# Designs tried in a protein design run: designed miniproteins, single chains, continued (3). Part 41

Each design is a single chain, and the fold is of that chain. pLDDT is the mean over its residues in the fold that is shown.

## One batch from the design tools (miniprotein)

Design m9498
Fold by ESMFold2-Fast:
Structure m9498 (fold): chain A 59 residues (1-59)
Amino acid sequence: PLAPLTGRERAVAGLIARGFSQKQIGNMLGISQKTVSVHVRRIMRKLGLSSRKQLADVF
């Protein structure tokens, strides 16, 4: 929770919190599912989260 999120990371985090899968987010943002996965890992590290489920509790 100590590092700020970039605009792209905030967009990805918000979509995951709303229940979209990484594949769906990739299709929505025009990027690969692999790229979405990289963003999710960075978001989780910046927010100090241990699981993707916790993103819904924060956003």
Scores: mean pLDDT 77

Design m9499
Fold by ESMFold2-Fast:
Structure m9499 (fold): chain A 64 residues (1-64)
Amino acid sequence: MEREINEAMVRMMIAVGDLLAKRGDLKGAIETYEKAYKLAKENGDEELAKEAEEKIKEVEEKLK
């Protein structure tokens, strides 16, 4: 129950990060993905944590 709610929250944060990245707010996207990554790790969701980490890397590459 709580685990499922936290999973939905992480996925929502990733979606918000994706929206920020599409709008050109790359720093806002990274901050949002980092929050998603932290929450996923706290919940033991390694799969979602990896997804958030990959999103952070993709946006960081665009900042170079």
Scores: mean pLDDT 81

Design m9500
Fold by ESMFold2-Fast:
Structure m9500 (fold): chain A 84 residues (1-84)
Amino acid sequence: MPKRYKTTEKISPEQAEEVRKVMMEAVLSENPDFEELRKKLKELGLSEESVEYVVSVVKRLVANPTMSDAAKEAAVESVVLELQ
């Protein structure tokens, strides 16, 4: 299925706050549900590219057990700012 998405969609500040909340819930969870995260991001109106990008960042943060909660929060904030 040929699609042509090279750039992350830019979202509103209101959407960015909602994205931050769902990312934080997933990142701070002991067993994050990536399918639920993907569903919530789609419901917020994010493009397929933005959803995949956000999910990939959360997976990376969760896969690093040595990373502190504060460092995970900082990474989430960086992603949210990039989407604005």
Scores: mean pLDDT 74

Design m9501
Fold by ESMFold2-Fast:
Structure m9501 (fold): chain A 75 residues (1-75)
Amino acid sequence: DMEEQEKSIEEGLKRAEKWSVEGLERAIEGLESAIEYLKELKKKVSGKAKEDVEKAIKLLEEALKRMKEILEKKK
């Protein structure tokens, strides 16, 4: 469910504010890897599955931007 994914991302971002710089850097690397995986998955799926993957990519890219902003505030 896409709404559950959005909620999970928001809860993760709230927790990320308490993480160390090293923890945030590892989380950012993991998120970038997840986005690349989904971009490759998008090439292999069609119809509703492709739409769901495209929405997931957008949500994760927005989360990545916010994670990088949290990291910059800690530096």
Scores: mean pLDDT 79

Design m9502
Fold by ESMFold2-Fast:
Structure m9502 (fold): chain A 137 residues (1-137)
Amino acid sequence: MSETVFDPDDPRLSDEKRAKSLITIGLLYLAQGDYEKAAEYFEKAIELQPNNWEAWTNLSVAYLKLGDYEKAVEYAEKALALDPNNIGAWINLANAYEGLGDYEKAIEYYQKALKLAQENNDPLLVERLQKRIEKLK
């Protein structure tokens, strides 16, 4: 069943449904490599739903892809303030500090993600994070 992407400007849609549509559009641009447009759509979703941790997490990914590591840190921290158990946001924060050349902080934040992956019984993610931490030592 093909997902119907609704017009985010439809006045019959709630802010939650509009934000979900904007996030979906942003994810499509992210997949196409159009990181600036992806960021624009995630920012529009945050304007409607500033407590949407998924939009903040995806915005941090877009800025990682753009090479703006300082903004990637800022937006990952916003996602973590809303959901401190967000493994993706901890990984984004670690990736951003690695991009900044701060390998000590990158290792610290990968270790936060690793602990959560262990608590969630995700052995594949645990292995990937352990290998990443080892490469940065």
Scores: mean pLDDT 89

Design m9503
Fold by ESMFold2-Fast:
Structure m9503 (fold): chain A 65 residues (1-65)
Amino acid sequence: SILDAVGEAQEIVKEYLENPSEESREEAIRRLREILERIDEIEGTEEQKEKLRKDLEGTIAWLES
């Protein structure tokens, strides 16, 4: 579900913040992009999917800065 995907994304960021490194940052970006690629296959409303997409894109941009 979309809620499960949101929880997964939050856990990815939490894992990075607990052990921040260039390697863990790259892994977090990779895992978040995998969620982004499969959003259309996740059970949820179009509104929930669009919000998650924007939140993921913003988080990835933050990690890349």
Scores: mean pLDDT 84

Design m9504
Fold by ESMFold2-Fast:
Structure m9504 (fold): chain A 79 residues (1-79)
Amino acid sequence: VLERIRAALAAVEAAMREALAAGDEERARELALAAYAAAVGEEAAELLAEGAEAAEAGDEERAKELGEKAFALIKELEA
């Protein structure tokens, strides 16, 4: 399972490097989110993205709650 996730991330990282080399930061961000979704599942990736936005807004409590939910899903995927 982990090896397959790593392979998927490597493929997306290659595409992300090409987008960054072209100066397309928006494309690179989209590819990074797709990589998270491939690695940890769509629900966990969305929770991590929302948690990051909450942290940037200064809502540390919300960021922690969303992070804990995401990591619980990731931990279950590894089990």
Scores: mean pLDDT 68

Design m9505
Fold by ESMFold2-Fast:
Formats: structure tokens, C-alpha cells, sequence
Structure m9505 (fold): chain A 58 residues (1-58)
């Protein structure tokens, strides 16, 4: 769905921003992957947690 695609892009953009801000690449990759996979499974709680953790790296 369009909403799912937008949420995935948000997580990917947050991951890229965190990486460019000097965050640990392995942590960024893990959180971004967990968030995207959670969105694909409909696990909104896990996806939101991953998104918040990525934001905290900014």
C-alpha cells in the first residue's frame, strides 16, 4: 500500500541520516532492517520502536 511504502521510506531515510551523522553502521543497518521487516509483517509496534531508536541516533 502507499502508506506502507511511505513508512518504509521514512525508516530508510532515517537510517541514511543516522549513518551520515556518524552512528555505528552495524546498529543503523540492524535497526533499519528490523523496522522494514516489521512493517512488511504488520508488526507496527516493532516497526515504531525501530523508527524511534533510529531517530534517537540523530
Amino acid sequence: SKALEEKKREIERLGLRAYLSGADPERVSRLAQEGVEALEKGDWETAERARRELEALL
Scores: mean pLDDT 86

Design m9506
Fold by ESMFold2-Fast:
Structure m9506 (fold): chain A 77 residues (1-77)
Amino acid sequence: MYEEAEKLIDEAAEAFRQGNRDKAYELSVKAAEATGDEAARNSILIAAEFAMQEDDPEKAAEILRNGARAALDVARE
């Protein structure tokens, strides 16, 4: 369900902001799986990988949130 995926993305973004990258990535994977859509899953995982490469916690959270939101909006078609 997209509502569950959105909640998990918000939790993952907060984990990135707190510097807990391992938890943020785990939550991102769970969000990707919760979509039930392969394209949205792949887009969320790509956004999470970019966030993992960002040293700034706030920018990492922004990368994940923006990328995941775009993926979920497309999947809602």
Scores: mean pLDDT 80

Design m9507
Fold by ESMFold2-Fast:
Structure m9507 (fold): chain A 62 residues (1-62)
Amino acid sequence: SEEARLKELQERLQKNPNDKEVIDEVLKLMERRADELRAAGKTKEADYLRQEIEKVKKEIYG
């Protein structure tokens, strides 16, 4: 499941905090999760997650 994959990626990120390939994959999964939350009617949770994604992107790429 995507939850199991996220845990695996988080463990990899703990070992290599600057692994941009892992960070990019985590961001893609988070964006997909935000879309799922919105589709399920959890708009506040989806909006919060999208704000967090944007902050991470700014810190890494901005």
Scores: mean pLDDT 78

Design m9508
Fold by ESMFold2-Fast:
Structure m9508 (fold): chain A 68 residues (1-68)
Amino acid sequence: AEELVREAARYLDEADKAYENGDFDTAIELYRKAIELYEQALAEDPTNTLARGLLRRAKKKLEEVESK
């Protein structure tokens, strides 16, 4: 689970950077990758509060970028 959370966090950081630069297509792809990895981490460890919080953040960011 830790490796998945670490990898997802990298995608989340890159997605935030793309979003700030107005590259919404790239941001959408990267947020989706982060979401997938956080969901996998939670499937392995449902009690991972960090992964749950970051998954929620990534999903909200994806909703924001999709409304553009």
Scores: mean pLDDT 81

Design m9509
Fold by ESMFold2-Fast:
Structure m9509 (fold): chain A 98 residues (1-98)
Amino acid sequence: TASKTFNIAPANKVKVTVKNLGDGDATVTVELPETGQKDSVHVKAGETRTLVVEADKDVNKVKVTISDATGSGTFEITVKAYKDGKLVGEDSGTITVT
């Protein structure tokens, strides 16, 4: 299991795109730790998936967790933060599993 926390501008909706560049499958969880909302998706090797998580209050953090990996490799993460439908920030990073 590996995770990364992204700091964002105050937002009430986040769109997280995950690209699995690894040689196996994994479960990706996107969580808003300040409010507890989360969603999870299965991402196969070479697959790109997008998760949308909404909060009833402004959040400033997004946690992305990669779990149950069947192989190794790098996941590319793009986070887009929205406040009342307006894009207020974007961040990106990588998470590597071994």
Scores: mean pLDDT 86

Design m9510
Fold by ESMFold2-Fast:
Structure m9510 (fold): chain A 70 residues (1-70)
Amino acid sequence: SAKEILDELRKRIAEEEDKLGAELVKKGASLAEMQEKFHKAREELLEETLKKYPELEKEFPVQVNVLRSL
């Protein structure tokens, strides 16, 4: 279902942000650099998911827009 796809997308975003955060902290990255890299990772995962499952934005337009705004 579209709900399951949305839940998996949220899980993948959280996992990628945790991984990136750990790596960036070890490298001494600035808060600004971390925020920019988190934003880019979220955008890439979201757009990849929407390209594969265009119905996701039709079923959950508000939730998709929230993810784009973060």
Scores: mean pLDDT 83

Design m9511
Fold by ESMFold2-Fast:
Structure m9511 (fold): chain A 71 residues (1-71)
Amino acid sequence: SRARELLEEVERKGREVEELLKEGREEEVLERREELLELQARTALALGLITEEQLAEARKRYEEHLKKALE
């Protein structure tokens, strides 16, 4: 399952971003998360797991989660 392997690898990188958040590097976290989100979404789109419409929703959801995590 190539799709699973790619998504798991992206998720591992996401965990590293969470460590940056713990250190209070908010701007770096935002930039890295946006890049990671785009990579994640492009990977899922290329594998046929999501549509462009779902991609837009995923971006919005990720941003809301980030804002909530900072509260």
Scores: mean pLDDT 71

Design m9512
Fold by ESMFold2-Fast:
Structure m9512 (fold): chain A 55 residues (1-55)
Amino acid sequence: MKEEIIKETLKLYEEFGGDIFEAVRATAKKMLQRNVDPKLITESLLEAIKIYKKK
């Protein structure tokens, strides 16, 4: 699940023209609608942001 959330965030990052915070927000909403654990969502989104910052 964590890998899936990271992958989705990076896909949305491309779709939103490089806006990582909009991608994070959209992924969080999508995962909450799927009843994914909020702690897992938060941890996965933080990892996606770390990947973004490494560039």
Scores: mean pLDDT 78

Design m9513
Fold by ESMFold2-Fast:
Structure m9513 (fold): chain A 106 residues (1-106)
Amino acid sequence: LSSTTWIEKQIKEWEKAKKYEQLVKFYTAMAENTSDPEARAYYYTQRAKAYLKLGDFEKAVEDARKAIELDPKNAEAWRVLSEAYRKLGKFDEAEKYDKLAKENEK
């Protein structure tokens, strides 16, 4: 959006304080306020990472899937999806999505 330095500082402060619910709220607003698919995919990926930290693995899967639908080449979204499935005990899906993450790093 506007000043990335100011926003990055705020995000780092929330991360240090483990205010993951605040990060979820922030990335929800960012995703809703952009029409750019790549930017929306990025915000869904970051929100999914916050959900992983909160232990909400099903919401992390939902957001990572939304990011992949918008930008299938987003390797980070595939990695988040893999990690979320691993946390849910779905190791076969986790391995499949980890492979897709590596393929999309090229």
Scores: mean pLDDT 84

Design m9515
Fold by ESMFold2-Fast:
Structure m9515 (fold): chain A 83 residues (1-83)
Amino acid sequence: MPTAEEVAEIFREVGASEKTVRHVQRLLDRGADPSTVLAAAALELTVEQVKEAIDRLKEMGAVISEKQENAILNAAEALEKAR
């Protein structure tokens, strides 16, 4: 399972802002699972950044179901289209 530090580094590498990285770290420190962190971060990330973050998290052993992945990607797409 990825550590809070490893998850935060993934978000930094995909191009998330320092504000988003700090928010991700805070959620993980409070025991949020990777899917919850992805949903929160998707508010401030592009669809491509979300896809890359999901791939990297799964590579590190995070359990994200296809249903959760699709829901998060759909939310990110909707936010990008909402001006």
Scores: mean pLDDT 77

Design m9516
Fold by ESMFold2-Fast:
Structure m9516 (fold): chain A 66 residues (1-66)
Amino acid sequence: MKYLVTLHGSEAERQAILEEMKAEPNATVEQLSENQYLLTLSGDVAVQVGIVLRLIGDPNVEVKLV
């Protein structure tokens, strides 16, 4: 599945979330702009859902299914 991720907040907050996304072994992160990223998740659906739910739980993160 592909998700458009928009990061808000401080540079440190944005960097922490970006590093979290990049640390996922079945994730590909492509930078589209200063604060927008295309997140492609593969592998187990339950793991993918868990990642997305964690991201949308952060008030500085917007996630949209593409």
Scores: mean pLDDT 81

Design m9518
Fold by ESMFold2-Fast:
Structure m9518 (fold): chain A 57 residues (1-57)
Amino acid sequence: MEEEVTREVILAEADEGLGLMYGSSLKIEGREEEGRELAERRRREARERARRAREEA
């Protein structure tokens, strides 16, 4: 059960890393705000998935 939650958390952290890389590209184009909001939204989604996995496990 905790293994499922841990897996989701790892995915959330990996997604955060990718979001930072993506945000750097948008920063160069002057679209920092958009990249920041996108990364934050993705992070929240991943955390909610982890919470659901905990409930379902």
Scores: mean pLDDT 60

Design m9519
Fold by ESMFold2-Fast:
Structure m9519 (fold): chain A 93 residues (1-93)
Amino acid sequence: KGEEALYAGKYDEAIAEYEKEIAADPNNAKAWYNLGLAYLLQGKYDEAIEYYEKAIAIDPNNAKAWRLLGEAYYKQGKEEKALEYFEKAFKLK
């Protein structure tokens, strides 16, 4: 699974596995979330944001996805937008 590669720091391998999961089921919110996380850990914040937005569109109650979307914006220096998403995550828990 992609999670094993992600834990081992093999981000390109993790990305390839999550892309396969998404190809099999484009509504797999967890696969989109994990894909975003792999990109976030590589410092690729624009891609991370895009994939977290996909995850949230499928599962808007995923508090972790909202929090990490906020973190990606914070890392880009977009503090006001980051704060909005942190508040959203907090309200969802």
Scores: mean pLDDT 82

Design m9520
Fold by ESMFold2-Fast:
Order: sequence, then structure tokens, then C-alpha cells
Structure m9520 (fold): chain A 63 residues (1-63)
Amino acid sequence: SEMERDAEASQQTARLARELLSPPASPEERQRQGAAVNRAHNVLLETGDPEAAREVLRRLLAE
């Protein structure tokens, strides 16, 4: 179901965030990290591909 797919995407996004995020050094960094995670979540919802979401998150965190 759509709800089950959304729940799975949320769990995958949380795992990616736990793996790739460092503790934010500032409130601005925290907001930037949040925006990056939200973008990766949208990629997961659109593609169903955790690797695509991981690459997007890595790219955004490197900027």
C-alpha cells in the first residue's frame, strides 16, 4: 500500500541520515543537513532506489 511504501522510505531515509550525517557545528549546518535529508527522501519516494538517494545525500552534504 501507499502508506507502507511511505513508511519504508522514511525508515530508509532515517538510516541514511544516521550513516552520513555528522553532528551539526551550527544551527545553519543543522538546517542545511535537514534540507539535504528531505531532498534524499523525495528521491526515495520517486525512484524507490536507496542508492540514488544515498548519492544525492552525499552530493548535497559535500556542498
Scores: mean pLDDT 80

Design m9521
Fold by ESMFold2-Fast:
Structure m9521 (fold): chain A 62 residues (1-62)
Amino acid sequence: SKDELIQRAMEYLYQGILAILQGDYDEAIRYFDLAIELARQAGNDRLIELAQRLRDEALKRK
């Protein structure tokens, strides 16, 4: 369901944020890419936008 896709995308966002806090920017980018794909499948534009912004932040810190 869309709700399950959104929940998994949020789990990956959480893992990506944890990776940023640990300085693991490559791992953070990987998690945000997974979140973007699930958010696209769910059709949740706000979640796609959020995940992309977090990914861009991880790239800048790399």
Scores: mean pLDDT 90

Design m9522
Fold by ESMFold2-Fast:
Structure m9522 (fold): chain A 70 residues (1-70)
Amino acid sequence: MLKELAEEARALAERSPVPEASELLRKAAEAIEAGDLEKAIELLRKAAEVGDPATSRAARYLAEKVEELA
């Protein structure tokens, strides 16, 4: 569900030690809530590129979940 995915992205942003990844994850959550799934996928993939290993794995997983709904 879109709300659950947005909440997960926000939770991940709060846990990420990399500020750039956290900002991208917050923007991804906003995009999910707005229904802009293409933008959300872009932002989640970018967060995965700049985040720490744990954040990168979680962001890729969220991107796959959003892609299933797009």
Scores: mean pLDDT 83

Design m9523
Fold by ESMFold2-Fast:
Structure m9523 (fold): chain A 66 residues (1-66)
Amino acid sequence: SMEEEMLAKLDEEREGLLSIWEELSEEEKKQTIERLRGLKELLEKAGASKELIDKLEELIKELESL
């Protein structure tokens, strides 16, 4: 399903972001978090699954904690 594809892509993006996170500037980090928060809001409005929304929120929290 499209949702399963989105979940897989989110996992890939998480791994990629974590691998480069320490190399990003403060501005780039802020922009990345704001982009992910905007994506979460759009997905919630589109009626995306709780699993997808929760996974995206956990990624945002993980990145903010670094």
Scores: mean pLDDT 82

Design m9524
Fold by ESMFold2-Fast:
Structure m9524 (fold): chain A 82 residues (1-82)
Amino acid sequence: IEEKVEKAREELEKRLADLENAEVMVDAVVAAVEYGLKNGLSKEEIIELAEEELRLLAERGVVSEEDAERAIKAAREVIEKL
């Protein structure tokens, strides 16, 4: 689990490095991955959890909707490869 969580963090940091507040979005996705893997969630359930968290960040004005959509796409690709 820890190895997969760290791999997800590294891949997300690379994919989102050009975005403002990339760290907040990476942390949100990594938290979803860690929670999902610890609780036996499927990859699709983990993706849904990550999407919900990223959309919530955009709704709260922490990140732009455009940046959240880029992070959602990156999260899906990274989680599917776990």
Scores: mean pLDDT 83

Design m9525
Fold by ESMFold2-Fast:
Formats: structure tokens, sequence, C-alpha cells
Structure m9525 (fold): chain A 82 residues (1-82)
């Protein structure tokens, strides 16, 4: 169904977002980029992903992406203090 297709596309977008989050966290942990650069890259990738989504897909993924982004910023701040 169209609904099932929308859910699958939403899931794929979230997986792509999580992959980018983990890549930028890894780069930060390895000392290759600053926390600020990691956050910026994640934010830019999030905006890019959201721009390509339908209204229905955005309704599903945007709240989850926002929560994940907020948690990631908090975790990067904690990792910087260690």
Amino acid sequence: SMESQTQLRAARVLLRFLGEVEEQRLQFRQGKISKEEAIKKIEEFREELLSELSEEERELVEPIMEELFKKTKEELEEEEKK
C-alpha cells in the first residue's frame, strides 16, 4: 500500500540520518573534527534529508530526527567533558 511505502521510505531516511550521526560522532572521537563541526554536518544532512521528503514522510520523521539531534548534541557535550 501507499502507507506501507511511506513507512519504508521514512525508515530508510531515519537509517541514513543515524548513519551520518554515527559517522560524525566517530570523526569527533578520533579527533578529526570539532564538536561544532560534527553538529553542523549533522544539522546540514538533516536539512538535506527533510528537503527531499513529502509532507506525509516529514510528519513521520521530523519529530524523531529532532529528538535524535537533541540527544546527539547532549552526548557530544558529555564526550567533550571526558
Scores: mean pLDDT 84

Design m9526
Fold by ESMFold2-Fast:
Structure m9526 (fold): chain A 59 residues (1-59)
Amino acid sequence: SASDKTNALVGKAAEAADAAADGEKTWKAGMNLAAAEAYRLVGNEEKAEEFRKKAEEAK
């Protein structure tokens, strides 16, 4: 379904953002925050909270 495809794409984007976030703190915080928001939009609250915490720790 479209929802399943969206969830798969969001998951891949979030994992790519997390991997890329090993760079500068500003990029790390921004990309983890974007990943948290993406997971929140698809209803994955557990992953959204995980990436939100990573964004806070990157500050």
Scores: mean pLDDT 69

Design m9527
Fold by ESMFold2-Fast:
Structure m9527 (fold): chain A 72 residues (1-72)
Amino acid sequence: SNALKAMEEAEKEAKERGLSPQEVSRLAIATAIDAIVDEMAEEAAKRRGVTPTSQAERDALVAEYLRELLEK
């Protein structure tokens, strides 16, 4: 999965920079959340037939997609 790959890369880079185990874990979590949100934006854009051109547009698509999922 893209999120898992992003987490592993972030953990490896953080360890290379000498960060603590706690900071490594925090960075990995943040990276995984960002990757999941980006994948949600791509899926929502594809379903709507639009091409987002900014992070604000991607965030709006994710918010709408999550609202549709959580309404049921």
Scores: mean pLDDT 80

Design m9528
Fold by ESMFold2-Fast:
Structure m9528 (fold): chain A 80 residues (1-80)
Amino acid sequence: ASQEAAQNLAKAVGSLIKGDYETAAKYAEKALNTPGISLEAKRLAYRVLAQAYENLGDTEKAEQYRKKADELEAEVRARG
């Protein structure tokens, strides 16, 4: 499960670097839907989605995913 999420995140980040924001969002969403995804991987997926949607002009979704990433970062820190 975590390995599958990591593979989808690698594809998402690679697509983001190439400027393929739609493909980046698609793979980040696939990572989020992977059973057993870690909090760290989920946070990264939300950060990729925020960046992808911002570049696609969907500022509302970008802000929503940025907020979700920040909330998970706080949770990861609290779990310690």
Scores: mean pLDDT 82

Design m9529
Fold by ESMFold2-Fast:
Structure m9529 (fold): chain A 68 residues (1-68)
Amino acid sequence: KLDEARKAAEEAARKAAEEGKSYEEVLKAALDAARSVYPPQNSEENRTVFDIATESAEKAMEEREREE
């Protein structure tokens, strides 16, 4: 389910960001989590999963900066 993929990506990204990992590592964690929950079957789904992972990583990094 797409919302489960988003939730998994957000949780993975938040955890990686809290551990002080770089944006690239945070993005990778989010992407891996999203793909585990929602494995893309075509290019459109792959784009959707990547967008979810990117949004989740950016959100986690921004929240880390806000909390500083």
Scores: mean pLDDT 79

Design m9530
Fold by ESMFold2-Fast:
Structure m9530 (fold): chain A 62 residues (1-62)
Amino acid sequence: SLEEKLKALEEIKKNADKLTPEQLRAVADYAERLAQEAEKQGNTELSKKFREIADELRKAAE
């Protein structure tokens, strides 16, 4: 489910300091795609959470 994927991404975010910039960007891209999927399902709150994770991971990659 998207909710299970959100939990997995939150766990990855907790370990962001252990990831390379390339890995952080790849996970951010994945989170952004999940945000689009949540939006298509009408789940605006879940979409927002995925976008927030994507933004945080992209900033960590800088």
Scores: mean pLDDT 86

Design m9531
Fold by ESMFold2-Fast:
Structure m9531 (fold): chain A 85 residues (1-85)
Amino acid sequence: MKYDLTLIIQDSNGNTLDKKEFKNLSAEEIRKILEEYKKKYNIEKFVITSEDLTEVKEAETVEEAVKIIEELHAKGYKPIVTGYR
């Protein structure tokens, strides 16, 4: 299965350091991207939501974030992933 997501990187003051749209990625490709960004920006946690979703989910690991992304996509939501440092 292929996934679309928005990735946003924010600092502790809420400033956006990076924002990127990804389309047509596999779960393995998403995992590699999140691992790369976590290392590059020293991300402490990921917060995952969607435009039509009132529930917000938090992940401390890349593996947890990937599972949440897959779950939201299976429910018909486009995940918005924010990495915080």
Scores: mean pLDDT 82

Design m9532
Fold by ESMFold2-Fast:
Structure m9532 (fold): chain A 102 residues (1-102)
Amino acid sequence: AERAREGAERARAGEERARRAETPAEAAEAAVEAGRAAGEAGLAAEPGDEEGAEAAIEAGRAAARAGVAAARKAETAEEAARAAAGAIAGIGAETQGRIARE
């Protein structure tokens, strides 16, 4: 649960950084970091740990929003790919959290 909550906090920080980023490169980097944090939260979600599962779901949603924010700022294919990677990691973390909750 604690590691999943730390991942959620870092994913939310990454979402905020992606939204506030003044350059596409900074937004893309923030989305990748949010996705990485969400992935860690998803891996920390254990079956039957409702608190860890909810944290992983929150982390996944934050990383997906970070990816969307970065994608809106992307000017190159590389920046768009990094934004997409963050969003995909977010979807994976949310899915892991939902499975752990059941």
Scores: mean pLDDT 84

Design m9533
Fold by ESMFold2-Fast:
Structure m9533 (fold): chain A 67 residues (1-67)
Amino acid sequence: DREGPPLGRTWDDSKTSDEEKARIAAEILARLREAGTPDDALEAARRSLADHTGVRPSEISRELRRL
């Protein structure tokens, strides 16, 4: 389905689990990668998403590998 989760701060939802936050962050990074975003910018985005969501960068990387 082309309609993924909304990209507008869904990880701020208090009902969203850390695993779901990591998955949403991973999907954002996957879309940026598909758009041709440079590795440096992808790494910066991963760190920013980790800071914003409160999950570890390693958890986001784990979800990225599952995609």
Scores: mean pLDDT 71

Design m9534
Fold by ESMFold2-Fast:
Structure m9534 (fold): chain A 86 residues (1-86)
Amino acid sequence: MKEIEEEALVAMAVLTVSVAALAAEKEGREADAELVRRALERATEAALRGRYEEAIRILEEAAAEVKSPEVSALLRRAAELLREAA
């Protein structure tokens, strides 16, 4: 059960970051969208290797750098989901 719960939390985090990228694009914030896409790639690689603390840091750093409050909130939510998986 715990492994399935961890996989579900990681999947939800990845989906949440993907939604953040789409939200940035919809707002016309191309710089935020690009930053979120790079954070998604880096955080996904770290999480798939079990490096949840690294993935959490990547998402929290991205949340601090983006200009959109909505995008920042989604990235922080994704980091919380990964913290629950760790």
Scores: mean pLDDT 82

